# Designs tried in a protein design run: designed miniproteins, single chains, continued (3). Part 76

Each design is a single chain, and the fold is of that chain. pLDDT is the mean over its residues in the fold that is shown.

## One batch from the design tools (miniprotein)

Design m10780
Fold by ESMFold2-Fast:
Structure m10780 (fold): chain A 59 residues (1-59)
Amino acid sequence: MTPAEVVEAQLRHLRARGVAPEGFLAAADELLREVEATASPEEAERVRALVERERAAHL
């Protein structure tokens, strides 16, 4: 799976588990940071867009 697919699956799993919004967003930011350190710039941008979309949904 691509880094974006892995992050999306992990965020979906956390949402299904009913993790508090603060914990969910903290986990999303940590996953984005890891992808930024290890993946291509294109994959990092895709994950950043995914995380920002999730953050907006919790506003």
Scores: mean pLDDT 77

Design m10781
Fold by ESMFold2-Fast:
Structure m10781 (fold): chain A 59 residues (1-59)
Amino acid sequence: MLEKAIEAAYKIAKEMLEDGVPREKVLRTAEFILRSAGLPEEEARRLAQEIVDKAEKEL
């Protein structure tokens, strides 16, 4: 469950960044996906930053 949420957040973040969506909106979207999968706000926010950073490096 969580692994699939992380994968989905990464794929969506990469697509949004490629489409020119601002980083702040991408971070909020990734955090929302992770929170919807059951992560607490603090952990979701931290993991969302890691996911978005990874997506940016892979562009």
Scores: mean pLDDT 82

Design m10782
Fold by ESMFold2-Fast:
Structure m10782 (fold): chain A 57 residues (1-57)
Amino acid sequence: MEKKKLRLKALKYRSIAKGYERLADFYEQQGDVETAEKYRKLAEEYRKLADDYEKKI
């Protein structure tokens, strides 16, 4: 598998994870803990995807 493509995918998933983390923080500040937890789980999933691609580099 081409290392350059793995790095690009890792960067994309890491960016998505950061987006969901910001959404989770926003909803937590608004007192919507349930919605915040949902976005936090999405951030964690995309972070793990990024880590998996980085591990293969």
Scores: mean pLDDT 82

Design m10783
Fold by ESMFold2-Fast:
Structure m10783 (fold): chain A 95 residues (1-95)
Amino acid sequence: GPSAISAAEAEARLAEVEAARPAALAEIERRLAAGEISEEAAAAMKAAIDYLVKIAAAEAGREQYVEVDGKKVKLTLEELKELYREAAAKAQALL
């Protein structure tokens, strides 16, 4: 099917999510330190942010990999979106 986003728009989106990441991570750490969320919820929220950045990078044409049991595994955009949904749902369920 046709690309839903241009290369320039994908690069801009990647820059935007990367720029937002430190503040989002700092807020998660603040909430964890305040006892507002569990360590498991914090881990799920951080994983969701990591997958969101990987999705933006994949949409910008960058290959994405994870290490599983010492093996480098390439992830598709569809697999990244599923992992993001799972992490986000887990974070929401733990709040």
Scores: mean pLDDT 81

Design m10784
Fold by ESMFold2-Fast:
Structure m10784 (fold): chain A 80 residues (1-80)
Amino acid sequence: DVMLRYGLAVADIKKDPNNAQAWNNLGDALYKQGKYEEAVEAYQKAIDLDPNNSTAWRNLARALQKLGKDEEAARYLAKA
């Protein structure tokens, strides 16, 4: 349930705004809703908190591809 996952991610961020996994989970929930620009923002926050998380880099690139930003997505995939 994407709504439940969204709510859980928001609750986790409210408890600890430096929780990189919660920001990645928020990005996933937004991506599943088709909110790709908002998903990019959430994934970017996850990467800012944990730049070694290859999953977050791949997820950010995937969301950028949905927005037609293929060149930017390719640069992010090279970092994953």
Scores: mean pLDDT 85

Design m10786
Fold by ESMFold2-Fast:
Structure m10786 (fold): chain A 86 residues (1-86)
Amino acid sequence: SRREELRKRVEEALRQIRELLRKAGIPEELIEKVLEEVRKALEEGIEKGDVPGGVRRAARIVGNMLSGIDTVTAAQVIQTLVDLLG
């Protein structure tokens, strides 16, 4: 189903984001917190039938949690979300 396809894209996005954050040297505790919050936003978007809303919320969370630490990595994470789920 389209919902199952979207959930697979969420798992792929989270996998790529984890790799980006690890490569950037972000602490594992912060990586897990970012991934948990992003997953919740995207899954809620799928459940409500508002994937664009879920992506916007996930992007805002990423910006709030990471832009003060690594602005370039934050932008790459947001682009990954848009590319896979936009």
Scores: mean pLDDT 88

Design m10787
Fold by ESMFold2-Fast:
Structure m10787 (fold): chain A 74 residues (1-74)
Amino acid sequence: SELDELLEEIEKLIEKFKKEKPSDEEVQRFIELLRQAERLAKERNDQEALRRIQELWREYLKLLEEQNVVPPAS
């Protein structure tokens, strides 16, 4: 499904971010994909997908804290 593909791409970005500091472009892509996945999950009332999205968002925030990176301006 489109939602599963988005979640897979987001997870691949998280794994990449664990290996190297993300670029501003990669961070923007990650946020856009995460927002798209959240919209689809809400439309489908997919509670499992919403939980997974929240976990991915928390992992991203932890990586930012560990790397002392200021999040990009919205």
Scores: mean pLDDT 78

Design m10788
Fold by ESMFold2-Fast:
Structure m10788 (fold): chain A 56 residues (1-56)
Amino acid sequence: MELSEEEIKELAEEYVKKGEEALKAGDRDTAKNYYIAALMLDPKNEKARENLKKLN
């Protein structure tokens, strides 16, 4: 899924942004859910993985 992988990576980055916005609002649980969703879309997304680690 070459082209689908690219599209999925963009979507994962969008979820990372939403997670960061949730963190700014103080919604740690919502941020965690967005980062998990990003990782489910792109398991190799380092930004989502690192942000999830910060929430541990």
Scores: mean pLDDT 79

Design m10789
Fold by ESMFold2-Fast:
Structure m10789 (fold): chain A 57 residues (1-57)
Amino acid sequence: GREEKLEEATKLALEILKKKKPAEAIKETLKLIKEKFPELSDEEAEEAVAKAVEEVL
C-alpha cells in the first residue's frame, strides 16, 4: 500500500543523499522521489526525504 511505497521512497532517498553534497542532494532527491513514486502526494514525498535526512545526520 501507500505505507510500503513511502518506506521504499525513504530508502531510495537515503541512498541518493549519501552520494551527493547535502544542500544539492536534498533538492535532487525530492525530484527523483516524486518521479519514481508519482502515487505519493507532494507532502508524502517531502516526508520521505525528511526522514532520510534525519537518518543520515
Scores: mean pLDDT 77

Design m10790
Fold by ESMFold2-Fast:
Structure m10790 (fold): chain A 64 residues (1-64)
Amino acid sequence: MLEEVKEEARKIAQKYGLTDEEADEIANKAVELYKKLLENGYSPEKAREMALTYAELIALRKKL
């Protein structure tokens, strides 16, 4: 699932027209958040949802 979160976050960044370096940065931040949410007792499904939402918010900020 870590690979899945990373790939999906990267696709979100690509959808917003960001560079490969920016996509990697966003993907890494999403994976870090996903891990922290799991450590704090969130389900994998909820952690994934929150991590991907976070990735989209970062992508939107970078586009501006």
Scores: mean pLDDT 82

Design m10791
Fold by ESMFold2-Fast:
Structure m10791 (fold): chain A 65 residues (1-65)
Amino acid sequence: MDRETAMKEVDAVFEAFRIAVEEGEKYGASFETVVRAAGEALPYVEAGNLEEARKVAEEVVREAA
């Protein structure tokens, strides 16, 4: 893995977790649910589809409620 690709992946992971935390706080989600929501949102963040990433994260935290 080159440094540029690694930094892009790190940025995507941080963005996915930020979205998952924001949605999780709205629904009182556990840390485990937030981690799962971030993982489900990550592929959409990597694709540049932040709107879909947020919808997926919200769906995960809502389903776990």
Scores: mean pLDDT 80

Design m10792
Fold by ESMFold2-Fast:
Structure m10792 (fold): chain A 74 residues (1-74)
Amino acid sequence: MEELKRKAAVLLAAGDILEVAASISTPEQAKRDLEAAKTLYREALKYAQEAGDDNMAKIAEERLKRVEEKLKEL
């Protein structure tokens, strides 16, 4: 359980870093960074669900929704 929670947390943090990078990038690079963040958040959601961590799963779902909205603007 702890290993899955750690993996989810690391993936969420990595996705957050890519979202910050996207905010200061060109539209083309921002799209690539946001697509990468989306992939990381999907993996984080899987690990959070396997770990039974409802709070972390909710955070991953909210981040996925946020990235989807940002991608619509590009």
Scores: mean pLDDT 86

Design m10793
Fold by ESMFold2-Fast:
Structure m10793 (fold): chain A 95 residues (1-95)
Amino acid sequence: MKREIAIKATSGGLLAVAAKVNAELDLPTALEDALQDIEAAIELARELKEQGADEEALKVLDYVEEALEYLKEKYPDSERIKKLEEELKKLREEI
């Protein structure tokens, strides 16, 4: 594996984990911070796909899916979470 691919995959996974942790801490900006981290993780997964690192991209998306499931349970009325779930599904179908 190229070092660049490993760094992107690790960073994407960690961003998804950070999003869930931010939501669990329930700070005033927790949802916004979590959504930004998820958006960044999805972008890293997209870059991994563009580089042909399909397996690594799918692994990052698995972490994103876990974080979004938690966010959806905590913030069920969030339209931004629904849009991110749709983006995740679309990107996964393209891999």
Scores: mean pLDDT 83

Design m10794
Fold by ESMFold2-Fast:
Structure m10794 (fold): chain A 68 residues (1-68)
Amino acid sequence: AAPVLTFRESTAEESARALADFVGRHGGADPEAVRQALLEMLPDLDTAWQAAEAIARSAGARLVRVDD
């Protein structure tokens, strides 16, 4: 079963960091580059969500968006 990660709008920076850490451990991508890219997108939550979902899927995880 694929791991499930959460993207919480109220803590979007924490969600981006957690995803970057996961990708660094499992996806073979540079976690610092992923973290920086997602944080730069974060004034636009929809853009950040689309990028985060694609990155999670590429690393073998499912990402769930929470609009809290």
Scores: mean pLDDT 80

Design m10795
Fold by ESMFold2-Fast:
Structure m10795 (fold): chain A 95 residues (1-95)
Amino acid sequence: SALERAEEANRIANEMLLRVRKLFDEGAPVEEIEKVVEEGRERMIALLPEEAERIERMAEIVIEAVRSKDEMKLTQAMLVAMGEMTGIILEARRA
């Protein structure tokens, strides 16, 4: 169902964001963190091709925050991403 696919994509998003935060805090290279975001993006789009544009925008926001090397910008980007995934789940529940 659309809801089950949305819930699985949200699980992937949460795992991706936790890994991004861990690598950022450890001072990992930006390229390594970007690969984690790119893998998560591809996996989420495979589950929710109808939400591809929205998922791509979330990934771009997170990548931009990582490139800034600003902890507050990364925290804000993660909150935006979590909010977008919550919206996708709520929309899937209404369908």
Scores: mean pLDDT 89

Design m10796
Fold by ESMFold2-Fast:
Order: sequence, then C-alpha cells, then structure tokens
Structure m10796 (fold): chain A 93 residues (1-93)
Amino acid sequence: AASALIEAGKYDEAIAALDAIIAANPNNATAYANRAAAYANKGLYDSAIADADKAIAINPNYAPAYANRAVALDAAGLLESALADIEKAAALK
C-alpha cells in the first residue's frame, strides 16, 4: 500500500498512510523504512535518516532500512557512512 504510493511518486500520501501505520504499531520496522524512503525522495534527509535509524533499531537485519539510510546519507554528503550501510545491506540480503 504505502510502497505503491512511493513508487507512484505520491510521497505526501505515502507519509500520511505511514504515519497512521506507525501510530497503530510503533514497532513496525517496514513502515519506518518506507517513510524514510518517502522523506529521502522529498529531499528531507534528516527525517529520512531518523526513520531509517528507528527501523534498524527495531530490526537490525532489515536490509531495506540500511539501503534507504545509505541514499539519505549519500545525499547529505556522508559518504563513508553511506558506503558502510550499502555493504551492510548487501551482506544481509
């Protein structure tokens, strides 16, 4: 649902849907990772990193959270941190 909105470029609708999901279940790593992707696509890199950090804290083996954080870190100019997350995401599959 929310990932389909992100794929369609409907980032504000995706964020609103994900806000509702997170309010209902604040331990949903997938919802935080998807909201990080939506924030990154809007250029809100600090918000994207914060949500990716929460997803990783909930599920440290969730590869998409590292991949999404790497995109935001790269955009923010934090290349060493971005590369570490890319390698971690690849190792987790």
Scores: mean pLDDT 87

Design m10797
Fold by ESMFold2-Fast:
Structure m10797 (fold): chain A 65 residues (1-65)
Amino acid sequence: AYEAFLRGNELYAEGRYEEAARLYEEAIRRDPDLAVAYENLGLALRKLGREEEAEEYFRKAAELR
């Protein structure tokens, strides 16, 4: 679970936002309470121009805090 999140962070740092988003989605599937994965998925989606989806994930992350 957390390993997928960390790999997603590496891809995000490289500008591979679509691949990073997929790994954050995997992290969420394995640990649905991992608030930071929702937040980082939102950031990746915003980089991809998917702002409505990003806002949904930011809200979900806030609810889990």
Scores: mean pLDDT 83

Design m10798
Fold by ESMFold2-Fast:
Structure m10798 (fold): chain A 78 residues (1-78)
Amino acid sequence: MAKEAAEEAAKGDAEAALEAAEAAGEAAEKGDAEAAEYAAEGAAKAAKLDHENAVKASGAAIAAIGAAIHARLLRGER
C-alpha cells in the first residue's frame, strides 16, 4: 500500500535524524558545542526534506538542537 511505502521512506529519514541527534548529544557531553550544532543542523535539514517525514523526524531534530543549545550555554555562549 502507498501509505506503507511512504512510512518506510519516512523511517529512513527519521533514522538519519536520530543518528544526528545522538551525535549532537555525544558532542554536548564532551562540551564540543560546535560539533553539536553541526549535527543538529544536519538533523533539522533532513527533517525538512519531506513534509510528512519532517513531522516524524521533528522530535529527533528538536532534541539535537536542544543539545547544541545546552552545550553553548555551558560554554558561556549566548
Scores: mean pLDDT 59

Design m10799
Fold by ESMFold2-Fast:
Structure m10799 (fold): chain A 87 residues (1-87)
Amino acid sequence: NAEKLIEEAKKLPREEREQKIVEMLNSPDLEVREAVAASPLTTIRSIIRADVETLKELAKSPNERVRKLAALGLLFRGEFDLADEIA
């Protein structure tokens, strides 16, 4: 249940919570991905860390909020690919 996974994530420390949200955004289950993306717990920062293919799929969501967040994530990934710091 996607709602249960979101509630469990809320109980985690900030860093672990953000990591868990990114993992759920990359889930093979579209229902989990969509529910997490629609959640207020999911930030633009979490969305930009998701896989590009996942973001392309979420951009086709029937949920307007999910589509808009996915579109913003794709835009950020496309414009900020050159900003990756290679140490």
Scores: mean pLDDT 71

Design m10800
Fold by ESMFold2-Fast:
Structure m10800 (fold): chain A 65 residues (1-65)
Amino acid sequence: SSMEKELEKLQKELQSLIQELLKKGIVSLDEIDDIVLEALEEGEKNKWNEIEIAKLVIEKLKSLL
């Protein structure tokens, strides 16, 4: 489905960003976990789907580059 393709694309972008941030020493794994948890909590409050939550995580991580 189109939703599955969008999730796959976002997952690959997220993995690439996490690897770059960790390699550069910009963030720790604990800091990434905190960002993900905050995005999940915000998504639960706003009834966001997985795509919307993934986009928020990516946006937050990109702001650190």
Scores: mean pLDDT 84

Design m10801
Fold by ESMFold2-Fast:
Structure m10801 (fold): chain A 88 residues (1-88)
Amino acid sequence: DLERDIVSALALITLAVAKNAAKRRGDTELAEFIEKYGDKVAKADEAGDLETMAKILREAAQKARSFGDEVTARALEKLAEQIEALIA
């Protein structure tokens, strides 16, 4: 499904961009958490487990928000909503 492939790719790109932005700000702790969540998302994507992917993205959004990165949190929440809509 092309739509699922696109959303999965956008999730991984969003996490990669957020990680690099956090590193540039000197927020190395947030960057390390985002890297961990990116690895989990990639693993869920390879397994075709969209339910787990959406859950991981929501957990990553909460972590980003706890570090003050509200832009990343909102982007990840929106991607989780899109994945949830695809599996509904």
Scores: mean pLDDT 86

Design m10802
Fold by ESMFold2-Fast:
Structure m10802 (fold): chain A 79 residues (1-79)
Amino acid sequence: MALEELEELARRAEEAWKAGDLEKAVEYALEAAKVAEKLPDGNKGKATALFFAAKALEELGKEEEAKKLREKAKEAAAA
């Protein structure tokens, strides 16, 4: 089920972050955002996942990409 997929991807993103694998953390967080988008009232989950991905990109020094994801996260949070 999509909700279970979202929870698994969120867990993997957090594990990657704790392991210092920031590229994997971004990848799993972006997949979590895509899964959340398919859920009824998934905007909160999408926003959370996009904010996490933006933070990981900022730690990687990818400031432009981080800003764009933060903007998308704010739009999702407002919906």
Scores: mean pLDDT 80

Design m10803
Fold by ESMFold2-Fast:
Structure m10803 (fold): chain A 65 residues (1-65)
Amino acid sequence: RLEEYAERLAEAIKNKDAEAYRAVALEMAAAGLDAEETERLLEMLKPFAEENRETILNAKSVKFE
């Protein structure tokens, strides 16, 4: 569920837990989120993202494909 992903991502970012963040990202990829679901997830994280923009950007920057 999108809310579960949003909550887990927020918690991982709050705790600066890169491993938890990656785990959620992998689960999202495995679940095959479509464009609609991705947009909803981004909307749910919008206020949190503004407050934690730097942490989110850092997590994205160190991602190794």
Scores: mean pLDDT 66

Design m10804
Fold by ESMFold2-Fast:
Structure m10804 (fold): chain A 63 residues (1-63)
Amino acid sequence: SSSRVEPLIEQLKSPSEEVRLQAARELGRIGDPRAIEPLREVVRHDPSPRVRHAAAKALASIL
């Protein structure tokens, strides 16, 4: 549902690497296209290679 996607998009900005990782994975599982631009931002700018990889996989699942 739309209400679940919004909190997960906020969690992509968490100071916790683990929270951002889980948010990216869940957004990929949900497959809502509203996550596309936030996930692209993570792929480009997240300091963690692990989180960037998870966001790229999530993006591939949505597209």
Scores: mean pLDDT 84

Design m10805
Fold by ESMFold2-Fast:
Structure m10805 (fold): chain A 81 residues (1-81)
Amino acid sequence: MDRLGVLRIEPKEAKVGEKVFITVETTGPAKVYVDGKLIAELPPGVHTVEITPKKPGTYKVTIVAETADGPRTLEVELKVK
């Protein structure tokens, strides 16, 4: 079965300039967006994406995976102080 999931976000609350690691599992090709900007394209498997926030606020991380049954979307929020 096709899967899309966020396995880990570290840290869950970040400071400006701090690296955040998002670990994603996907069985199909996936794209990772932060506030609508494409930051990474992932092949199938388990992958860690790094982001470094430049401004404080709440960031929307959107992951769109291609599956045989159509696109799947997962959205998580990252808080930056």
Scores: mean pLDDT 78

Design m10806
Fold by ESMFold2-Fast:
Structure m10806 (fold): chain A 102 residues (1-102)
Amino acid sequence: AAEEAIRRNVRALAAALGVPVPEEATPQALRDLLTEVLLRLAAGGDITLTFYDEDDRPILSATLGANDAAAAQAAADAIVKAIEERGVALGYIEVTDATVPV
């Protein structure tokens, strides 16, 4: 199902960032997970990212500042909504200009 595919793709990214994945596959749990992932990606500075579906089509692009929890939350809300409305699964996230603290 689309929710399962979204969870698997987000799970892989979360594992790479050390973010725990919730057992629930609710839209709210996915928003919360994506918000944490996005905050960690932006921790070293401003990032620009694009969410793609499984067919390599762009769904949403966002620019996030370091520690901008409101922007991360808004991006998470927007992508989950877009995925649900389009009936597609999240394929991958492409990140540019990201810096990761050592």
Scores: mean pLDDT 68

Design m10807
Fold by ESMFold2-Fast:
Structure m10807 (fold): chain A 80 residues (1-80)
Amino acid sequence: MEEAKKLIEEAEKALENGDYDRAVELSQRALKLAIENNDLEGVARALETLAKIYEKMGDKEKAEKYKRFADVLKESLGLE
């Protein structure tokens, strides 16, 4: 949980700096770690971060895909 949060924070910094490849790498690592730890909230956050990164990259198809996965999971968990 804590480690996945740190990876997301680093991914957001990479996104802010325009380092999209690094942001994707860090977010994918956070997603994998959250899945391995059964951290559903962390999975949702990682998916939302990936959607934001792909949106900034202009990859609308991937952005919509990750946003949909995050929304479905958040709805399942009662999150908004």
Scores: mean pLDDT 81

Design m10808
Fold by ESMFold2-Fast:
Structure m10808 (fold): chain A 66 residues (1-66)
Amino acid sequence: SLVDELVKAAEAGDVEKAEELAKKLVESTPGVPEEQREAIAKAIVGAAKAKDPELARRIAEGVLGL
């Protein structure tokens, strides 16, 4: 799943992959306000930089719940 891929990217600190997956997540998720798309992608990338897979998971699940 896209969430599992984001979690793995964050665990590995793979910022480039996290950025690509974050873009796919926000582009494919209905209900995400346009003004929040950049902030969500930035938060996911930040989780990958911090190597925080739990934070990445919470953000991704939150987006999918919109």
Scores: mean pLDDT 79

Design m10809
Fold by ESMFold2-Fast:
Structure m10809 (fold): chain A 70 residues (1-70)
Amino acid sequence: SPSERLSLALEVGAAITKLGDEAAVPALVKALQDVDPAVRFAARSALEGLQRKTGSEAIARALAEAALSA
């Protein structure tokens, strides 16, 4: 179901955020273009969480670039 998929995607995003894994940023940016709105929401949430955790300028730029494409 969409609810289960969103929950799973949010769990994966939370794990990436907790680890501070910036190597996941390109995959998360790609997921912002996913056909599933639950996947898009989870990817944005993970990127925002990573940016808050790391303060990374690269993540901030990825979020700004995604906002222009959304």
Scores: mean pLDDT 74

Design m10810
Fold by ESMFold2-Fast:
Structure m10810 (fold): chain A 80 residues (1-80)
Amino acid sequence: MDPGYQRLLRELEERAEEARRVVEEGSVEEAERVIRELEELARRLRELAKRTRNGAFLELAERAEEAARELRRLLAERLE
């Protein structure tokens, strides 16, 4: 496997796990910040995928987008 892909996948998983913890345990402001950081990571991964034409980075972008969307839903439910 591509070492760059494996490293980015690991970083994405770590950031998503940390962000979920912040959304569950932290303040609303902290939660919004970590969600925006994941959304920005997803945007950069999509740009990287387009620039390199490598579908693996597109898959990472989609995973980051899905994680951010799930966290936004959890935050909205918490605020209800």
Scores: mean pLDDT 81

Design m10811
Fold by ESMFold2-Fast:
Structure m10811 (fold): chain A 65 residues (1-65)
Amino acid sequence: PLDAEEMDRVGALLTELARALEAGDVDRALALLAEMEAAGLARVERVGLTADGRLGFDLEVAPPA
């Protein structure tokens, strides 16, 4: 479960993730996903390249406390 500060951090990281994905910065996107998972903020699954060459993943944000 996430407190209010952790939820704010998730929002900031998701915003940066969206920017990295829009820029096609796969290395940055992977680093942000790894940071969220290592911090216990989200679970990241099925990370890879899709058939159309985009970064694909499943992201599940931890619930509020």
Scores: mean pLDDT 77

Design m10812
Fold by ESMFold2-Fast:
Structure m10812 (fold): chain A 45 residues (1-45)
Amino acid sequence: MKDEIIEQLKKQLGLDSIPNTKEVQQLINEQIKKIKEQQELLRKL
């Protein structure tokens, strides 16, 4: 699950513009959290 979300996130951000830094990892983790919350809400809908 997380792997697929990370791949989609990289595509949206653009491979060329994604630096290998901890800031990027933090951003990815934050987006994963939001996506998980959205999925839970959608399941209730």
Scores: mean pLDDT 66

Design m10813
Fold by ESMFold2-Fast:
Structure m10813 (fold): chain A 55 residues (1-55)
Amino acid sequence: MTGEEVKQEILEMARNGASEEHVRKAVDFAVENRGLSEEEGKEVLEEALKIREEL
């Protein structure tokens, strides 16, 4: 998967009501194991948490 596909998976988890803890673990895993940079991980985490605030 490309980094963009990984980010979209995490955002979709947030849209589907995944907990903040679950989203944070998914971001950490993606940064360590799926080729996401630390900057990309921080950006997608911030966006995912905003999605959760709307739920």
Scores: mean pLDDT 78

Design m10814
Fold by ESMFold2-Fast:
Structure m10814 (fold): chain A 82 residues (1-82)
Amino acid sequence: MDEKIERLVKAVKEGNEEEAQKLLDEIFTEMKRLVERGEIDKALELGYKAVKALVDAGASPEIIKRADEKFLEILRLAREKR
């Protein structure tokens, strides 16, 4: 997953919002799979790393809002799993 976060940062820095959104969707799909497997801590760590990387890379408010919304969805799924 580190390579996907690296590609996400590159897409953001290059202004390729389409690629950034695609990579963000792939990262959050993996987070959902981790929650489904009961690996909640790994899912939350991955989400935090992705959001932080986006903020640090200077992602647009639109991309950051999308990431925050997806992260909240993962938090809800993790809560329901308990």
Scores: mean pLDDT 80

Design m10815
Fold by ESMFold2-Fast:
Structure m10815 (fold): chain A 61 residues (1-61)
Amino acid sequence: MSREEQVALLVEELGISRGLAEALLDYFLREEPDETDPEVILAFARGMVEGVPFRSPRSTV
């Protein structure tokens, strides 16, 4: 699977921005450079998105 196909998969499956999908893929490949399974990468990215809710500094005041 190409980088573009993997990024597109993350965007469609997780509903995240392309920039965030690229950042998550790059981070994963730095930590696990020998892992290329799209299912494993998707599971990792999903865990990051669901485990760390993205909030602005003013989400609750």
Scores: mean pLDDT 70

Design m10816
Fold by ESMFold2-Fast:
Structure m10816 (fold): chain A 74 residues (1-74)
Amino acid sequence: SDLEEAKEHLKKGQEALRNGDYEKAIEHYEKAAELAKDNPQLKAEAYSNIARAYKKMGDLEKAKEYMKKALELA
């Protein structure tokens, strides 16, 4: 299902984030957000993790943008 695929992408994104592969992490989190379109809590988690990845990359403007998107869904 889309929900199970979204959760698997969140897991893969978290692994990529731990490995310092921030661009790959963002790709997985974006896919998770897309698949979680009818689940605002899971979509918020994906956006929060995208914000975290951008913060680690030093892109504070993108981090702020995605954190705002996450908070609007929570």
Scores: mean pLDDT 87

